# Designed miniproteins, single chains, continued (2), part 100

Each design is a single chain, and the fold is of that chain. pLDDT is the mean over its residues in the fold that is shown.

## One batch from the design tools (miniprotein)

Design m7477
Fold by ESMFold2-Fast:
Structure m7477 (fold): chain A 103 residues (1-103)
Amino acid sequence: MKYEIEIEIIKSFVAMIYSLVNLNPNLTLEDVESIIKTLESLLKNAEELLEEAKADPSTPQSVIDQIEQVRKLIQDAIDSLKKNKNNAQKVRDIIKQLADKLA
């Protein structure tokens, strides 16, 4: 599929974030803010990919829908993390849920 490799790169970065969070027993506010910043960068990449896919008339709707789903999942995770920065357990649960949905 066109754009498949870029989608898999975004998913792989989320899986890496989840792995790093699981290895860190002392998740600080600074760590959470760094995670949010990294996810905001991935969100921008997903939004740029979505614009490129929509501009290409040969792109199947199913591919556009996949990119939009990835974008929405990352946006929802960012919004949830921003509301729960001081709750390490909720942060871990949000990252796990994001990684599981993108697997």
Scores: mean pLDDT 86

Design m7478
Fold by ESMFold2-Fast:
Structure m7478 (fold): chain A 97 residues (1-97)
Amino acid sequence: MSEEEFEEAKRRLAELFNRSSPVPLPVMVEAILATPREHFLALLEELEARDPELYRVLRRFLLGELSVEEALERIRALGPEAERLFRELVFRLVTQE
C-alpha cells in the first residue's frame, strides 16, 4: 500500500465509522486519521481472520469500489455480530488496547 493509498484508506474508514455511529464523534475521526500504518494493517488482518465476509466488504470500500451508503447496507445485511465486530476493532484501533 502506497502512502497516498494509506491516507485515503484512513479517510474512508473514518467517514464510514462516523456515519455508522449513532452519535457523531469528531475525536474518533481524528484518532483514526492519526493511526500508524502497522496498526491499521493489523486491524485488517484481525478482521480477515475473524470475519472474512466483513473484511471483503471493508476492503472493497477502502479501495473505492463501494460508496459509504453501499458499505453500510452490506455490513447491516451481514448482521448485528458483524456490526459489533467492526465497531470493536475500530475502537481498539483508536485506543490501541
Scores: mean pLDDT 78

Design m7479
Fold by ESMFold2-Fast:
Structure m7479 (fold): chain A 122 residues (1-122)
Amino acid sequence: MVDGKELAEALKKYIEAAKEFAETGDVSPLLEARLDLLAVAPSSVARELSRLPRDVATHLGDREALERLKEELERILERTTDPALRAAIYAELGVIYALLGKEEEAEEYYKKALELAEEIGK
């Protein structure tokens, strides 16, 4: 059984690392936060998190690849009911929107991710 507080803290670190990655291009904190999240997530959530497209770092300059990743993540989000997985997908969408120059949409997605993480931790 997952400790909701531990899961919430891992999600918050993941969201902050995702935002930092979009601003700096440094993938190392994001990869570390992802491993921490996978370690504390329920097995079903960890499995689905591992299946999410994670190649954002390799597509930093490729607008067409970023648009395709955005569409794939939005499609996955429509089928996702687990709040922890939804929070992770919102964080990934925030990164993609930021890399596409859509800072307002990026901040909205980061906010949605953080709100879900806060609810999980309560």
Scores: mean pLDDT 78

Design m7480
Fold by ESMFold2-Fast:
Structure m7480 (fold): chain A 76 residues (1-76)
Amino acid sequence: MEEYKKELIKLQKEHIDLRKKLSEAVKNGDFEKAEEYKKQLEETRKKMRDLVLSIIEKYGLEEAKKIVEEANKEIN
């Protein structure tokens, strides 16, 4: 359970970082880098979704919600 929380925190931090990089690439007119970051954001979202679904399958929806809330608190 703790390992799932750590992985979710890593993916959420990666998502936040990629969002900032995408915004800067668009602002700078670097559309090639923007497309690359957009693709990475899609992959990160897919990994987060798959991870949350795996947690729900193994531990149930209530425990998955707790893990997501705890991960969100660690990022702040």
Scores: mean pLDDT 83

Design m7481
Fold by ESMFold2-Fast:
Structure m7481 (fold): chain A 71 residues (1-71)
Amino acid sequence: SKEEYVRELERRRDEVLSQISDPELAAGVRGVYDQILAEIEASPEERLDEVLEQGLRALDRAGEIAAKREA
């Protein structure tokens, strides 16, 4: 079910956002989340595992970039 993939993506988004205090940097992470969510919604079931795996890595990288920018 796509709902399970969306829930996993949301859990990772919330974990990443919990480490970010700057609202502008948090908005950037939410933007990455929105793009991945759209990809999951547009993808056939056969590709959902790959899309989620790539999306979780993209969220992690966005979080690392945000943390670096918070100095």
Scores: mean pLDDT 86

Design m7482
Fold by ESMFold2-Fast:
Structure m7482 (fold): chain A 85 residues (1-85)
Amino acid sequence: MFEEAARNAIETIRRAAKKLPKDVREELERLVKEAERFVREGDYAGALQALQRGLELLKKAGADKKDVEEIEEQVRRMAEEVGRR
């Protein structure tokens, strides 16, 4: 469940990033790769933190509201699973 929510958040971040300036896209890709690494290592708290940072960057950059809301929902689901562990 966590891995599915993380994958969905990563896919939406990458989609949203295509509409943003190059510097923002590069930072988002760095955060996404960091999150993917944490998921592979089983560090779900680290993955959640990296994706939360990506979400805040998207909001600051003025990304589409629909993409932001989709990522917020996945991040909320991930936070619930981390809180149960």
Scores: mean pLDDT 83

Design m7483
Fold by ESMFold2-Fast:
Parts: sequence; structure tokens; C-alpha cells
Structure m7483 (fold): chain A 81 residues (1-81)
Amino acid sequence: DKYSIDELLELLKFAYENKDWETFWYILHYLLTEKYDELTEEQKEELAKLAQKAIDEKVPLPESFPEDITPKLDELKEKKE
């Protein structure tokens, strides 16, 4: 992989701040699927908080996403309990 988890989290935050929702959801989905097992506790907490903030603010999900990301967010939250 060309990017570290920390670099992906920085890109995720940057996409959120710039309202680049396609990039935001793409990186979030990638971290929750392909990189989930590589995330530290601190990174999982930061990712969960940012994802929850986006959901609360009704950020649109791209049409190109094949499945609902909500179950992965629920798994992430349960691990933090």
C-alpha cells in the first residue's frame, strides 16, 4: 500500500472539511473493510467519531457504493465498548 493508515485518516478529515463526499466515503469504506484489522484503538476511535459526525449531519452516500456501510460502523462501535 502507498498510504499509511495515518495518511488515510488525514485524507479522510481533509475530504470531510472540503465536503468531498465521494472521497470521504471511499476512504471510510476502505478503512472499514480492507484496513480494519490494521487500525489501532486510537485510529478506530477517531474513525468512529468522524463517521458518526457525518451520519448525524446527513452526509450523502455515493450511488457507486454497492452496500450499506452502517453494519461496519456498528462493529467498530461495539469493539470500543
Scores: mean pLDDT 68

Design m7484
Fold by ESMFold2-Fast:
Structure m7484 (fold): chain A 66 residues (1-66)
Amino acid sequence: MEIEQGVFDISLGVARLLVEKGDKEGAIELIARTLERFGYSELAEEVKKLGEKDVEKAIDFAREKL
């Protein structure tokens, strides 16, 4: 759990950098793939759906769930 949380926190940090560079799709894909790797496939799909409308809201949603 703690190791998974740490890896996810790093992924969120990298996703924020991708958003700042204008790569919002890459940010959402990174978060979704990280969630899928940890077995949270349903959360990954929800993050993808939210990311189509608001990438920051999608990132916040993912953070709230873990």
Scores: mean pLDDT 77

Design m7485
Fold by ESMFold2-Fast:
Structure m7485 (fold): chain A 62 residues (1-62)
Amino acid sequence: SMVERVREAGRREGVREEILEKLVEYVESGLDLDAALAKVGREFPGPQSEEDLGRLARALRS
């Protein structure tokens, strides 16, 4: 499932647990991956969060 892929990629990429849990929550609520990533990015602004989300997005699209 998409939720399992997000959790696996998040653990592999070392994404902060608080960011990963919010992303999983939005995906489980029915948001598509791109919308969920954009929403989480707005809630966790800053270069470190942007880098974490960028790595995760790349891993999920590979």
Scores: mean pLDDT 80

Design m7486
Fold by ESMFold2-Fast:
Structure m7486 (fold): chain A 89 residues (1-89)
Amino acid sequence: MEELLKWAEERAKEIIDEAGKVSPEARQLAQDAADSVLKAVRYEKEGNKSLAASYFTAAGVIAVAAKELGYEDIGNRLAEFIKEVSEKL
């Protein structure tokens, strides 16, 4: 679990940096989604599966919002990140 959290933190930073190259709004969306994913991993580590699921859902909503705002590539990257992290739990 600690290895997963470190991997997720590194992956999140990469996505945020890439989103920042697109716009400040894309960066903020990536930051908010990444924060939700990292909270989900921390709650899963604590055994709180309900809160973990809720934060994964929150991250997914932000990924959809990014696409609706025209940041299709960033939204797709965030959706992939959420999936990768959830599959490693």
Scores: mean pLDDT 87

Design m7487
Fold by ESMFold2-Fast:
Structure m7487 (fold): chain A 116 residues (1-116)
Amino acid sequence: MKKYTYEEVKKFIKEMFPNWSDEEIEKMVNAADKDKDGTITEKEFEELKDILYDAAFSALDFDGDGVISHERAIDFLMTNFGLSREEAQKLVDSVDKNKDGVLTREEFKEMVKKIT
C-alpha cells in the first residue's frame, strides 16, 4: 500500500488552499493520520481528499445555493493547479453534464479528482 509523507500531503493541501496557514494545514494532516505513525496511508489520504474537495466547494459556494459558476471553477483551477484558462474551461465543460452553466458539488468533486 502506498504511504504518503506529511510533507507530500501538506503540499497537496497548500495547492488547494493557498491562503491556509501552515499551522492549519499541519492540524488537518495530523487529524488524518489516524494510527499516528507519521505517515498517511492511501486510504487516509483519499478520505482527506474527499473532505478537502467538500471544503473547497463550500468556500466557492459563498451564497449556499449548492452550485458554483463556471468562472469560479475556472479561477479555482488556474489559481490552485496552474492550469491555463483553456485547460480549465475544458475540464469544467467535461463535468457539466446537464449544460446548465453551473457545477454541482458532485460535478466539482469529479472535476478535481480528474487532476489529483
Scores: mean pLDDT 77

Design m7488
Fold by ESMFold2-Fast:
Structure m7488 (fold): chain A 80 residues (1-80)
Amino acid sequence: ARGERLLAGLREQAELDEAGKKFYEMLKNPEGKPLADEIFELARKIAEEDPERGAVLQAKMDRILEAGKRYEKEEEEIKK
Protein backbone atom coordinates (compact mmCIF):
# COMPACT_ATOMS: atom_id res chain seq x y z
CA ALA A 1 0.00 0.00 0.00
CA ARG A 2 2.69 2.53 0.99
CA GLY A 3 4.71 1.55 -2.08
CA GLU A 4 1.92 2.76 -4.36
CA ARG A 5 1.75 6.11 -2.54
CA LEU A 6 5.53 6.52 -2.73
CA LEU A 7 5.49 5.78 -6.47
CA ALA A 8 2.67 8.31 -6.96
CA GLY A 9 4.66 10.91 -5.01
CA LEU A 10 7.80 10.33 -7.10
CA ARG A 11 5.72 10.59 -10.28
CA GLU A 12 4.22 13.88 -9.07
CA GLN A 13 7.72 15.19 -8.27
CA ALA A 14 8.88 14.34 -11.81
CA GLU A 15 5.80 16.05 -13.26
CA LEU A 16 6.52 19.22 -11.23
CA ASP A 17 10.10 19.29 -12.54
CA GLU A 18 8.82 18.89 -16.12
CA ALA A 19 6.21 21.62 -15.48
CA GLY A 20 9.07 23.95 -14.54
CA LYS A 21 10.69 23.46 -17.95
CA LYS A 22 7.35 24.06 -19.71
CA PHE A 23 6.75 27.18 -17.62
CA TYR A 24 10.12 28.61 -18.68
CA GLU A 25 9.33 27.85 -22.34
CA MET A 26 5.93 29.53 -21.92
CA LEU A 27 7.56 32.71 -20.52
CA LYS A 28 9.74 32.95 -23.67
CA ASN A 29 6.57 33.55 -25.71
CA PRO A 30 4.85 36.99 -25.55
CA GLU A 31 1.45 35.28 -25.15
CA GLY A 32 2.81 33.15 -22.30
CA LYS A 33 3.58 36.07 -19.99
CA PRO A 34 -0.07 37.22 -19.55
CA LEU A 35 -1.07 33.62 -18.83
CA ALA A 36 1.68 33.31 -16.19
CA ASP A 37 0.50 36.56 -14.56
CA GLU A 38 -3.07 35.20 -14.41
CA ILE A 39 -1.82 31.98 -12.80
CA PHE A 40 0.09 33.92 -10.11
CA GLU A 41 -2.90 36.19 -9.43
CA LEU A 42 -5.24 33.19 -9.11
CA ALA A 43 -2.77 31.47 -6.74
CA ARG A 44 -2.67 34.58 -4.54
CA LYS A 45 -6.48 34.73 -4.44
CA ILE A 46 -6.67 31.05 -3.45
CA ALA A 47 -4.16 31.65 -0.63
CA GLU A 48 -6.31 34.51 0.69
CA GLU A 49 -9.49 32.37 0.70
CA ASP A 50 -7.91 29.10 1.90
CA PRO A 51 -4.52 29.51 3.62
CA GLU A 52 -3.92 25.74 3.95
CA ARG A 53 -4.63 25.04 0.28
CA GLY A 54 -2.72 28.20 -0.61
CA ALA A 55 0.36 26.96 1.27
CA VAL A 56 0.31 23.66 -0.67
CA LEU A 57 -0.16 25.51 -3.96
CA GLN A 58 2.65 27.98 -3.11
CA ALA A 59 5.02 25.09 -2.31
CA LYS A 60 4.27 23.49 -5.69
CA MET A 61 4.63 26.82 -7.51
CA ASP A 62 7.97 27.50 -5.80
CA ARG A 63 9.21 24.06 -6.93
CA ILE A 64 8.02 24.71 -10.50
CA LEU A 65 9.74 28.13 -10.52
CA GLU A 66 13.01 26.67 -9.21
CA ALA A 67 12.95 23.97 -11.90
CA GLY A 68 12.27 26.67 -14.50
CA LYS A 69 15.19 28.82 -13.28
CA ARG A 70 17.49 25.78 -13.44
CA TYR A 71 16.35 25.10 -17.02
CA GLU A 72 16.86 28.80 -17.93
CA LYS A 73 20.50 28.64 -16.80
CA GLU A 74 21.05 25.48 -18.87
CA GLU A 75 19.48 27.17 -21.92
CA GLU A 76 21.76 30.21 -21.49
CA GLU A 77 24.82 27.92 -21.45
CA ILE A 78 23.64 26.22 -24.67
CA LYS A 79 23.29 29.61 -26.41
CA LYS A 80 26.96 30.40 -25.69
Scores: mean pLDDT 68

Design m7489
Fold by ESMFold2-Fast:
Structure m7489 (fold): chain A 119 residues (1-119)
Amino acid sequence: SRKKELEELHKEIKKLLEEGADPEEIREKVFKSRAISMQFSEEEIKELLSMPEPERIAKLAEQGDFAALVNAGENPEIAKVVVEKGSEKTRENVLKIAKTLASYEKTEGIEKAIEILEK
């Protein structure tokens, strides 16, 4: 049951956050929760978890996950994967979000991501 799997993952994430666990372990479980919610198959989730984090987040952004689109706009390594492997629509969406974030507060990461997305 996907509902039971999501409930168990949410409990694990909460416990890890309360215990101050490794940020990478927390990110992996949060990613898995998002991928299940976006209706990726078990095989697709296994493939995603075997690839580097920037490629995993870019795949979520391609499916329209808002948090992943924001992450790609703030992180130049993810923005690079979006440009190289993502659709034109995803690239445009990430660029629009990055420019919106930059209008509020322009970090070095956002600035570099915009440069990558505009090339």
Scores: mean pLDDT 80

Design m7490
Fold by ESMFold2-Fast:
Structure m7490 (fold): chain A 68 residues (1-68)
Amino acid sequence: MTPEEIFEEIIKKYHLSELTKEIAYLYIVEKKDKKEILEELKKKGYNVTEEDIENMLKLIEEMVEELK
């Protein structure tokens, strides 16, 4: 399964917010770390904290694991 296919399956299976979808895309498809994701989201106008990103990434990692 490609990173793009993993992302599409996650958004189809889980009812995610637009913010969580952006984080999932940056993490799964673009292979960005927590710091890079935080910078990209701030650039796009999201008001998020490092803690918000960390918590959302934990959930996304669990979703990815369930697809293996």
Scores: mean pLDDT 81

Design m7491
Fold by ESMFold2-Fast:
Structure m7491 (fold): chain A 94 residues (1-94)
Amino acid sequence: DKAVEEIKKLFEEEAKRAKEAGLLVPSEKEISDEEIAEAIRALAEALGYKLSEEQIKELVDYVKEFGKKENISTHEALLVLGFLIAEALREKAA
């Protein structure tokens, strides 16, 4: 799926950028799957996509697995999604 693959690439690139730039704030707070799903829905909507529940679940699982592999907490992953949402909304407003 083109939309799912694009969001995966955006998340991976932004997560690596934010980590390298020291923009991630360490937190022991665990974020629920539903909070991650809502952030993904908001990002997709800002990018002009409407995702199915299956696509949302695939992206939630991807974000969690990528975070575990790269030592990024679920809280830090939510921050990355927030950065992407803010950027997408800025481009939409310009």
Scores: mean pLDDT 81

Design m7492
Fold by ESMFold2-Fast:
Structure m7492 (fold): chain A 61 residues (1-61)
Amino acid sequence: SHMDRMIEQLLEMLREFREANPHLSDEQLLALARQLLDAQEVPEELKERAIAAIREELARL
């Protein structure tokens, strides 16, 4: 779905950003992702799903 594709794209961007910025903590990356989603006016339901996916991905990296 479009939402799943958006989340997958966000996770790819997160992986690239983590590799470029290894000095940032998981919580700092999560906070930046939340700020980005807020700036893009992403619906709250999708934002919560995206944040959950990001947190899970960061735990695996």
Scores: mean pLDDT 77

Design m7493
Fold by ESMFold2-Fast:
Structure m7493 (fold): chain A 89 residues (1-89)
Amino acid sequence: SAMSEELYREALKLAEEGLKALAAGDGEKAAELFEEAARLIGQDSSLSPAEREAAVRALEILAEGARAGDRAATAARLAALAEEYEAAA
């Protein structure tokens, strides 16, 4: 649906802006953008429940990592999440 397509596109833009903010060293701004992206993805009924959960959890890990400033811990948490969803497939 148009609403789901708009939610997905807006979430992608916010996630991209979040990554740019993170690269610029603005962890607080990056976290806010990842949190808003997670909120929009959580509302996207076009995704399966598993796809929504995976995307939201990844964005929440990115937001927490951006606030904490620990890139190694963030990368490890994202890798563990990816392995969890690979094992479930």
Scores: mean pLDDT 82

Design m7494
Fold by ESMFold2-Fast:
Formats: sequence, structure tokens, C-alpha cells
Structure m7494 (fold): chain A 87 residues (1-87)
Amino acid sequence: SELEELIKLHKEVQILMRIVLDHVGDEAVAAVLEPIEKEAEERKLPEKEIAERLLEALRPLAVPASAELQAEIAEALAKFEEAKKKA
């Protein structure tokens, strides 16, 4: 469903943002986020499109921590699928 896709995208964005902030700092993150936030506000972009643009823009900044990023995303998605089975 569209809601499941949004939940997965939001989880990926949250993990990516935390890892990138921890490894490259707030100034580098702000430089990437500001253009996306401005376009999202000016064009009233849907949440899914904003999340996809954030993932695309932030992934290059996570290269030094790519193994940690992949492990945390895999864990979060596995927990989501486990929770889905209990519903």
C-alpha cells in the first residue's frame, strides 16, 4: 500500500539523516537540505516525493558510513515486517 511505502521511506530518511549528522555534521546536511526544503515549500510537494529527494541527496554524504547505514536500514525494515506479521 501507499502508506507502507511512506512508512518505509520515512524510516530510511530518519536513519540516513541521523547517520549523516553523526558523521559529517549539521553544516554539510543543511547545505543539502535547504534547496530541497525551499522547493518542497514553493511547490507544495507530496511527502513521498520529499522523502525520495532527501534519500537521493543525503546518500552521497553517508558513503563513509555506508556499512552502518545499510545495517540500520535492514534492521528497521526487518522490524517493520515483523510488526506487520503481528497485525
Scores: mean pLDDT 77

Design m7495
Fold by ESMFold2-Fast:
Parts: C-alpha cells; sequence; structure tokens
Structure m7495 (fold): chain A 100 residues (1-100)
C-alpha cells in the first residue's frame, strides 16, 4: 500500500494524465485519449492495491505505449502533447522514485 506522500504524488500524476486525455480527445486523437484514460485507470488501481514500484512501472510502460501511438500518428500536435506531458510528470516521477 502506498504511503501518504506516494499517494499524493500518484494523485497529481493521475490529474495530469486526465488533463492530457481531455486535450487529446478535443484534438481528435482518439487512440491517444483512450490510452491515457486506460493509464489513469491503471494508476487508480495501483493507488488502492499497489506499491510505489508498481506506480513507476505503470507510468514507464504507459509512456512507451504513448510514444508508439505518437510515432504511428506522425502528427506534430500529438508529439507536442506527449512532450508537454513528459515535462509535467518528470519531476513528480523523480520524487516518487526517491521514496522507493
Amino acid sequence: MLTEEQKKLVEEIIKIFEEAAKKAEEKGFKELAETLRELVKRLEDVKKNGSGADALKTIQEGFLELVEIVNKLNDPEAEELVKELYKKISPLVEKLSLLI
């Protein structure tokens, strides 16, 4: 089970992914939006039943999936969205990693 500090970091990361999913949906990147919403569901489950290590693994695997989708789309707006997402979550992921 996550510590309170780990839980707060995961909750902030979930919020960032939810905002990214909404942006992707608004731009018509349906597969990207669906993948981001699935990642949110996985992180919500980790928040209830997992560890900090499970959260890091979920985020890492999710980001690899997002990069694959962006490469397939070959759209500069999709690339920008995932790049901004990476910038926003990176400091939170670093903090989470230090707590494991």
Scores: mean pLDDT 86

Design m7496
Fold by ESMFold2-Fast:
Structure m7496 (fold): chain A 89 residues (1-89)
Amino acid sequence: SRTFNREELQELEKKMKEIIDKAEKKVSKELKLTREEILNADDEVKLKYLEELEEEAKKAYKEFPQASELLLEEVEKKREALKNKENIL
């Protein structure tokens, strides 16, 4: 496993936050445009956020492979958690 120094970790976190910010801005814009989707928001909004985050991470992969890989792993974990929650009556 690669050991990161403090500077490398800060740079990685910064790049991850930039990708997250892009995904959040897209979802926020979409929610402002469709009032009806806000009313159905719950898990659907979370799934849309994860979908946009996955898309932005894939786009950033060429420039920031480590940050993108970590975000893709987080998307997969959160998507699986939402599916497990949906199966609980």
Scores: mean pLDDT 71

Design m7497
Fold by ESMFold2-Fast:
Structure m7497 (fold): chain A 63 residues (1-63)
Amino acid sequence: DDEIIEKVAKELSKEFGLSEKQARGVVQLILELGEEVAIQFAKKNGIPEEVVKKAVELIKELR
C-alpha cells in the first residue's frame, strides 16, 4: 500500500496545497481506519472534508 499512499498523497498535495506529510497521514487513516476517522482528523487539523473525499476517489481509481 506504500505505492498507493505515495501516489494519492502527491496528488492531494498538488491539488490542495497540503504538505506531503499531512496528505500521507490522511491517506493512511482512510486505508487503516476508514473515511469517517479521516474526516474527524481533517476537521481537527483544519483540512477541508473535500480533501478526504478526493483521496477516497483516488484510492478507488488505483484499485
Scores: mean pLDDT 81

Design m7498
Fold by ESMFold2-Fast:
Structure m7498 (fold): chain A 55 residues (1-55)
Amino acid sequence: MELLEKQIATYERALAALDAQIKERGADNPLLQEQRATVEANLARLKAEIEKLKE
């Protein structure tokens, strides 16, 4: 559990950093949008794994 929670925190920090870059460079930057989508997908997967363990 602890490792998954730490990974979630890491990805949440990465999302915040990408959101800041998107604001600075503009929301139309496709590379930043792609990076954000990748981090978001990984975060969703880790959260789903924790939910399975809490059932």
Scores: mean pLDDT 77

Design m7499
Fold by ESMFold2-Fast:
Structure m7499 (fold): chain A 74 residues (1-74)
Amino acid sequence: SRREQLEEAARQVESGEGGVEGLERAAEILRDDPMLQRTAEHLRELWLREGPVNPEAISRAVAAGVRSLARHYE
């Protein structure tokens, strides 16, 4: 399901090793829902801007954002 795919993307972001890839994956999963896709893109911009300064806190915050998007799907 899309929820499971978004939860997996959130885990990739949270790992710190696949943050950008996880967020790109989330945007692709949400491509047919433009409002949620825009939110995923905003999370990607947050990761790129703030991630290098505080990677642990930002990866957790961004992953939580992706998980919130997952809750829109059953």
Scores: mean pLDDT 78

Design m7500
Fold by ESMFold2-Fast:
Structure m7500 (fold): chain A 73 residues (1-73)
Amino acid sequence: LTPLERAILRYIVRHGPKSVEEIAKALGVSRSTAERAVDRLIERGHVRRSDKGLVYPVAGSPAVLEVAAELEA
């Protein structure tokens, strides 16, 4: 994972499902930058996108499990 991809995973694991615009604002990046990072996370099976545009973590993803464990520690 890139630093931005990891930051996105930490954000949505901690705060729940978020739109790409909310992620971009929270992380201080452009919407297009956040969109590309989210697309890569979807391709790798770490997150999914709802019909309403909310990005949420895939519970079975090793990267999501690692981030969740780090936040609990």
Scores: mean pLDDT 82

Design m7501
Fold by ESMFold2-Fast:
Structure m7501 (fold): chain A 96 residues (1-96)
Amino acid sequence: SEGERLEALMDADPVGTLERVRAAVEELLEKAEDPIVKEALEGIIADIDAALELIRAGAPPEVIRSALRTVVSSAITAMSRFEKKSIEEVVRRLVS
């Protein structure tokens, strides 16, 4: 159900979803101590910004949906690994 809520938010508000995910990744980046982890999180922020630019440029809906799913999935996986929390816990926080 949390995953279904995330999919619904991505379809209804792709920009707001990306901005919310970006804020969560940025918060983790500020707490990160390992330079390799920092570089990985900075890369995810860059990918989020690229997805936001696709939306602003009026890319086709299928391109936007694909980019949105890819970047959100990557961010959730990194947040899960970095915080040592389940994917379900990370998704719940993003849709709360």
Scores: mean pLDDT 85

Design m7502
Fold by ESMFold2-Fast:
Structure m7502 (fold): chain A 83 residues (1-83)
Amino acid sequence: MEEKIERIVEASKTDREEAIKLLREMFPEVSEEEAKIILDYLTEEQIREALRDGRIGMLVFIARFRKLADEVDAEYQAEKAAA
């Protein structure tokens, strides 16, 4: 388990597609889109800790929340600029 987690974290720095593949091999219930969000919006340490604890659902939730917050802020800023 720990070796697989470190491989995912290392791949996230050098080969995003490989990191997505490894994450989905460890947790087949995670979609490709969810894996991308996790890698894009969470720190290495957050990924390590949650994977060690088996809290993949929490990782997905946090990543989706951060992505949504960024999208909402971007939309709000665009609306302000247009006004």
Scores: mean pLDDT 74

Design m7503
Fold by ESMFold2-Fast:
Structure m7503 (fold): chain A 85 residues (1-85)
Amino acid sequence: SSALQQQINEVSKQIVEEAFSEVANLEKIRELFQQLKDLAIQYYKQQGASDADLAALQAQIDRLEKAILEAIKAKDKEKLLEALA
């Protein structure tokens, strides 16, 4: 669905904007990652992804969330840029 792709892009943009804000809200970032995960799983389910593929996708998004949160906590802008690449 083009609507799901648009929602995924919008949430991804909000994560990037919050991560680079002067006072990053970690709880908001966690909430946005939960929204991203739900939308991505819904989208790839519609594309015929297997349960194994969906589990791998969830794990990948969880690793990205952890990397971004750790970079923000460390105030490491270089690591934040690397995580978002």
Scores: mean pLDDT 87

Design m7504
Fold by ESMFold2-Fast:
Structure m7504 (fold): chain A 77 residues (1-77)
Amino acid sequence: SVEALVEEAIEIVREVAERNPEHRALLDALVAGLEHHRAQRDVAGAVATLRGAALLMRSLGEEEAAERLEEIARRLE
């Protein structure tokens, strides 16, 4: 379901935040954005947020998290 995929994405972002505490505020904002899009049933907004999040993950060296978020974005389309 869309809800399960967005929840999985939120868990991935939270795991990255635990490994990157210096970026916690930015990553928490991504979680809030994903929760907002889920609550609004805005699938397109969730997909756009996930693609942006994947680029951020790559910039942090979190390649596996980036790939997982890109896969979730593809499955939501």
Scores: mean pLDDT 88

Design m7505
Fold by ESMFold2-Fast:
Structure m7505 (fold): chain A 89 residues (1-89)
Amino acid sequence: SELEEFIQRLEEEEAEALAFYEKHLPELKKWGEDIAKKVMELYKEALEYAKKGMIYSKIDKEKSKEYFEKAQKIMEELHKLLLEAEKEL
């Protein structure tokens, strides 16, 4: 189903982001705790929107899609931040 494919993609994106974060954790700490905290905050916010998307998937499909889109946008920003961190280190 469309939702199952979306969940799989989201899980793959989350796994990729986590692996990227773990790989670059020593470099992120060199930037100071503030950058590490920002990365964690973005990850937490994305996860919260993803959870809301799941909750609304059976109640309101439009809201579900909006929450998943917000989660994806935050994950894209997170990936961009991590890539910029790698380039500056």
Scores: mean pLDDT 73

Design m7506
Fold by ESMFold2-Fast:
Structure m7506 (fold): chain A 59 residues (1-59)
Amino acid sequence: MGTIVFDDGSKGTVDKDLTGESFQVISHEGDKVVIEAAGKTAYVSGVLPEIGTTGKVTS
């Protein structure tokens, strides 16, 4: 798990180690968002930004 920062300044928790990768929200699943980064998908919890929101994964 790692910390993820969205371009709107909100923070969530990602379930995969994608540290340093740029990402985009591709869908929502319940109270989680699905992101795509470096050809991989991961779940983010703690925040529900709109589909298409970008950001960077921090450690």
Scores: mean pLDDT 77

Design m7507
Fold by ESMFold2-Fast:
Structure m7507 (fold): chain A 107 residues (1-107)
Amino acid sequence: DAVAALRAELAALEAQYKAAPSAELAIEIGLVAYQLGDYERAKEYFERAAEIGDPEQTATALALVGYVYYQMGDNKKAAEYFRKAAEASPDPEVSERLLALAEEAEA
């Protein structure tokens, strides 16, 4: 069962994160939670990744929070997080694309 396998993976990853937190692990947990439709858990771990990561990881994690809010129908929060991700990004081209995503979310 693919869902049972994803739930087992999520539990194992959360145990690893509790023992040794990292931005990479938090992003991985968030993506597995997102695949399971657990948007609140996905958002929580992406926000944790944004707090502890380097600037690239922070920008990626904040953009992923934006995508979660967009899937939940909260376009205003999605745009806010895409703008935060653009501000965190050290790459001007990535920042420009993230600002375009914020405009699309509010359109």
Scores: mean pLDDT 89

Design m7508
Fold by ESMFold2-Fast:
Structure m7508 (fold): chain A 73 residues (1-73)
Amino acid sequence: GVEEVRRAGERALEALRGRVSEEQLREAKRIVEGAIAMAEAGMPARAAIDMMLHELSEIVSPENLAAARAAVE
C-alpha cells in the first residue's frame, strides 16, 4: 500500500544522504513523492517502488543506486 512505498522511499533517501549532492537529494525526494502519489492513485506498491528505483537510476551512480536498492529490499 501507500505506507509501503513511503517507507521504501524514506529508506532510499536515507541511503543516499551523504553520498549525493543536495541538488540530487532534492531531485530524489521529488521522485519519491511521485511514487507515493502514484500509489495513492491506485498503482500497486511493487510497481511504484520499481518506477521510483528506475527514475533514481537516471540521476545517481550505479553504486549509489545499489545502496538505495539494498535499503529498500
Scores: mean pLDDT 87

Design m7509
Fold by ESMFold2-Fast:
Structure m7509 (fold): chain A 80 residues (1-80)
Amino acid sequence: SEKERIEEARARAQAVADRLQEALKDKVDKVLNDPELMKLLEEASELAGKVGDAKSAEEAEKYAKQLEEVVERILAELEK
């Protein structure tokens, strides 16, 4: 159902948000000294909000996918 698809997309968004939060806890100084990384974190925050506010499965899935892509980029930058 559409409701189940929205709930699945929100669960995916929460899972990547949790992963990002774990990765960030020991990298605060790196984040504060990297304007590009700060911008990516802002984009991730905005996308997480859009997933939460989505009223259709298509919107929830679209924003969840975009959030996953942005988080993957952030995690790659944190490992440099």
Scores: mean pLDDT 85

Design m7510
Fold by ESMFold2-Fast:
Structure m7510 (fold): chain A 70 residues (1-70)
Amino acid sequence: SKEEKIKYLRELVDEGLALASTLDSKKRTELIHQVSRLYMEALLAIHKGDEAGFEKAVEEMKQLIEEAKS
């Protein structure tokens, strides 16, 4: 459902922002900007019923979070 997608997306955003708080100021700002951009793209995809766009934005956010952990 749209509600479940929004809930999952918020959980990913929360993880990304929590991780960003542990980084230096430049990396933190960049991660926050990228997470915010992907969040907006995913929300737009949900609103449009664009399943492929939603999956792409979620996958890019997951990759971004994983790269920031390394």
Scores: mean pLDDT 86

Design m7511
Fold by ESMFold2-Fast:
Structure m7511 (fold): chain A 59 residues (1-59)
Amino acid sequence: MLEETVKEAEELLKELDPYVPNQVKASRKQVEAAVEKNNIRALQRQLDSLKNLKEILDK
């Protein structure tokens, strides 16, 4: 469901914002665009990118 993916992306954006605010801002715009167009594939790609970024920033 689109809503579940959006929620997960929003949680990652909040967690990453203190570390990479400019990248979070850009990613948030992409998430919003994907939701507006109901583009689940684009939303999943953004989620994957955010997960990868978190993994790099985490210990």
Scores: mean pLDDT 78

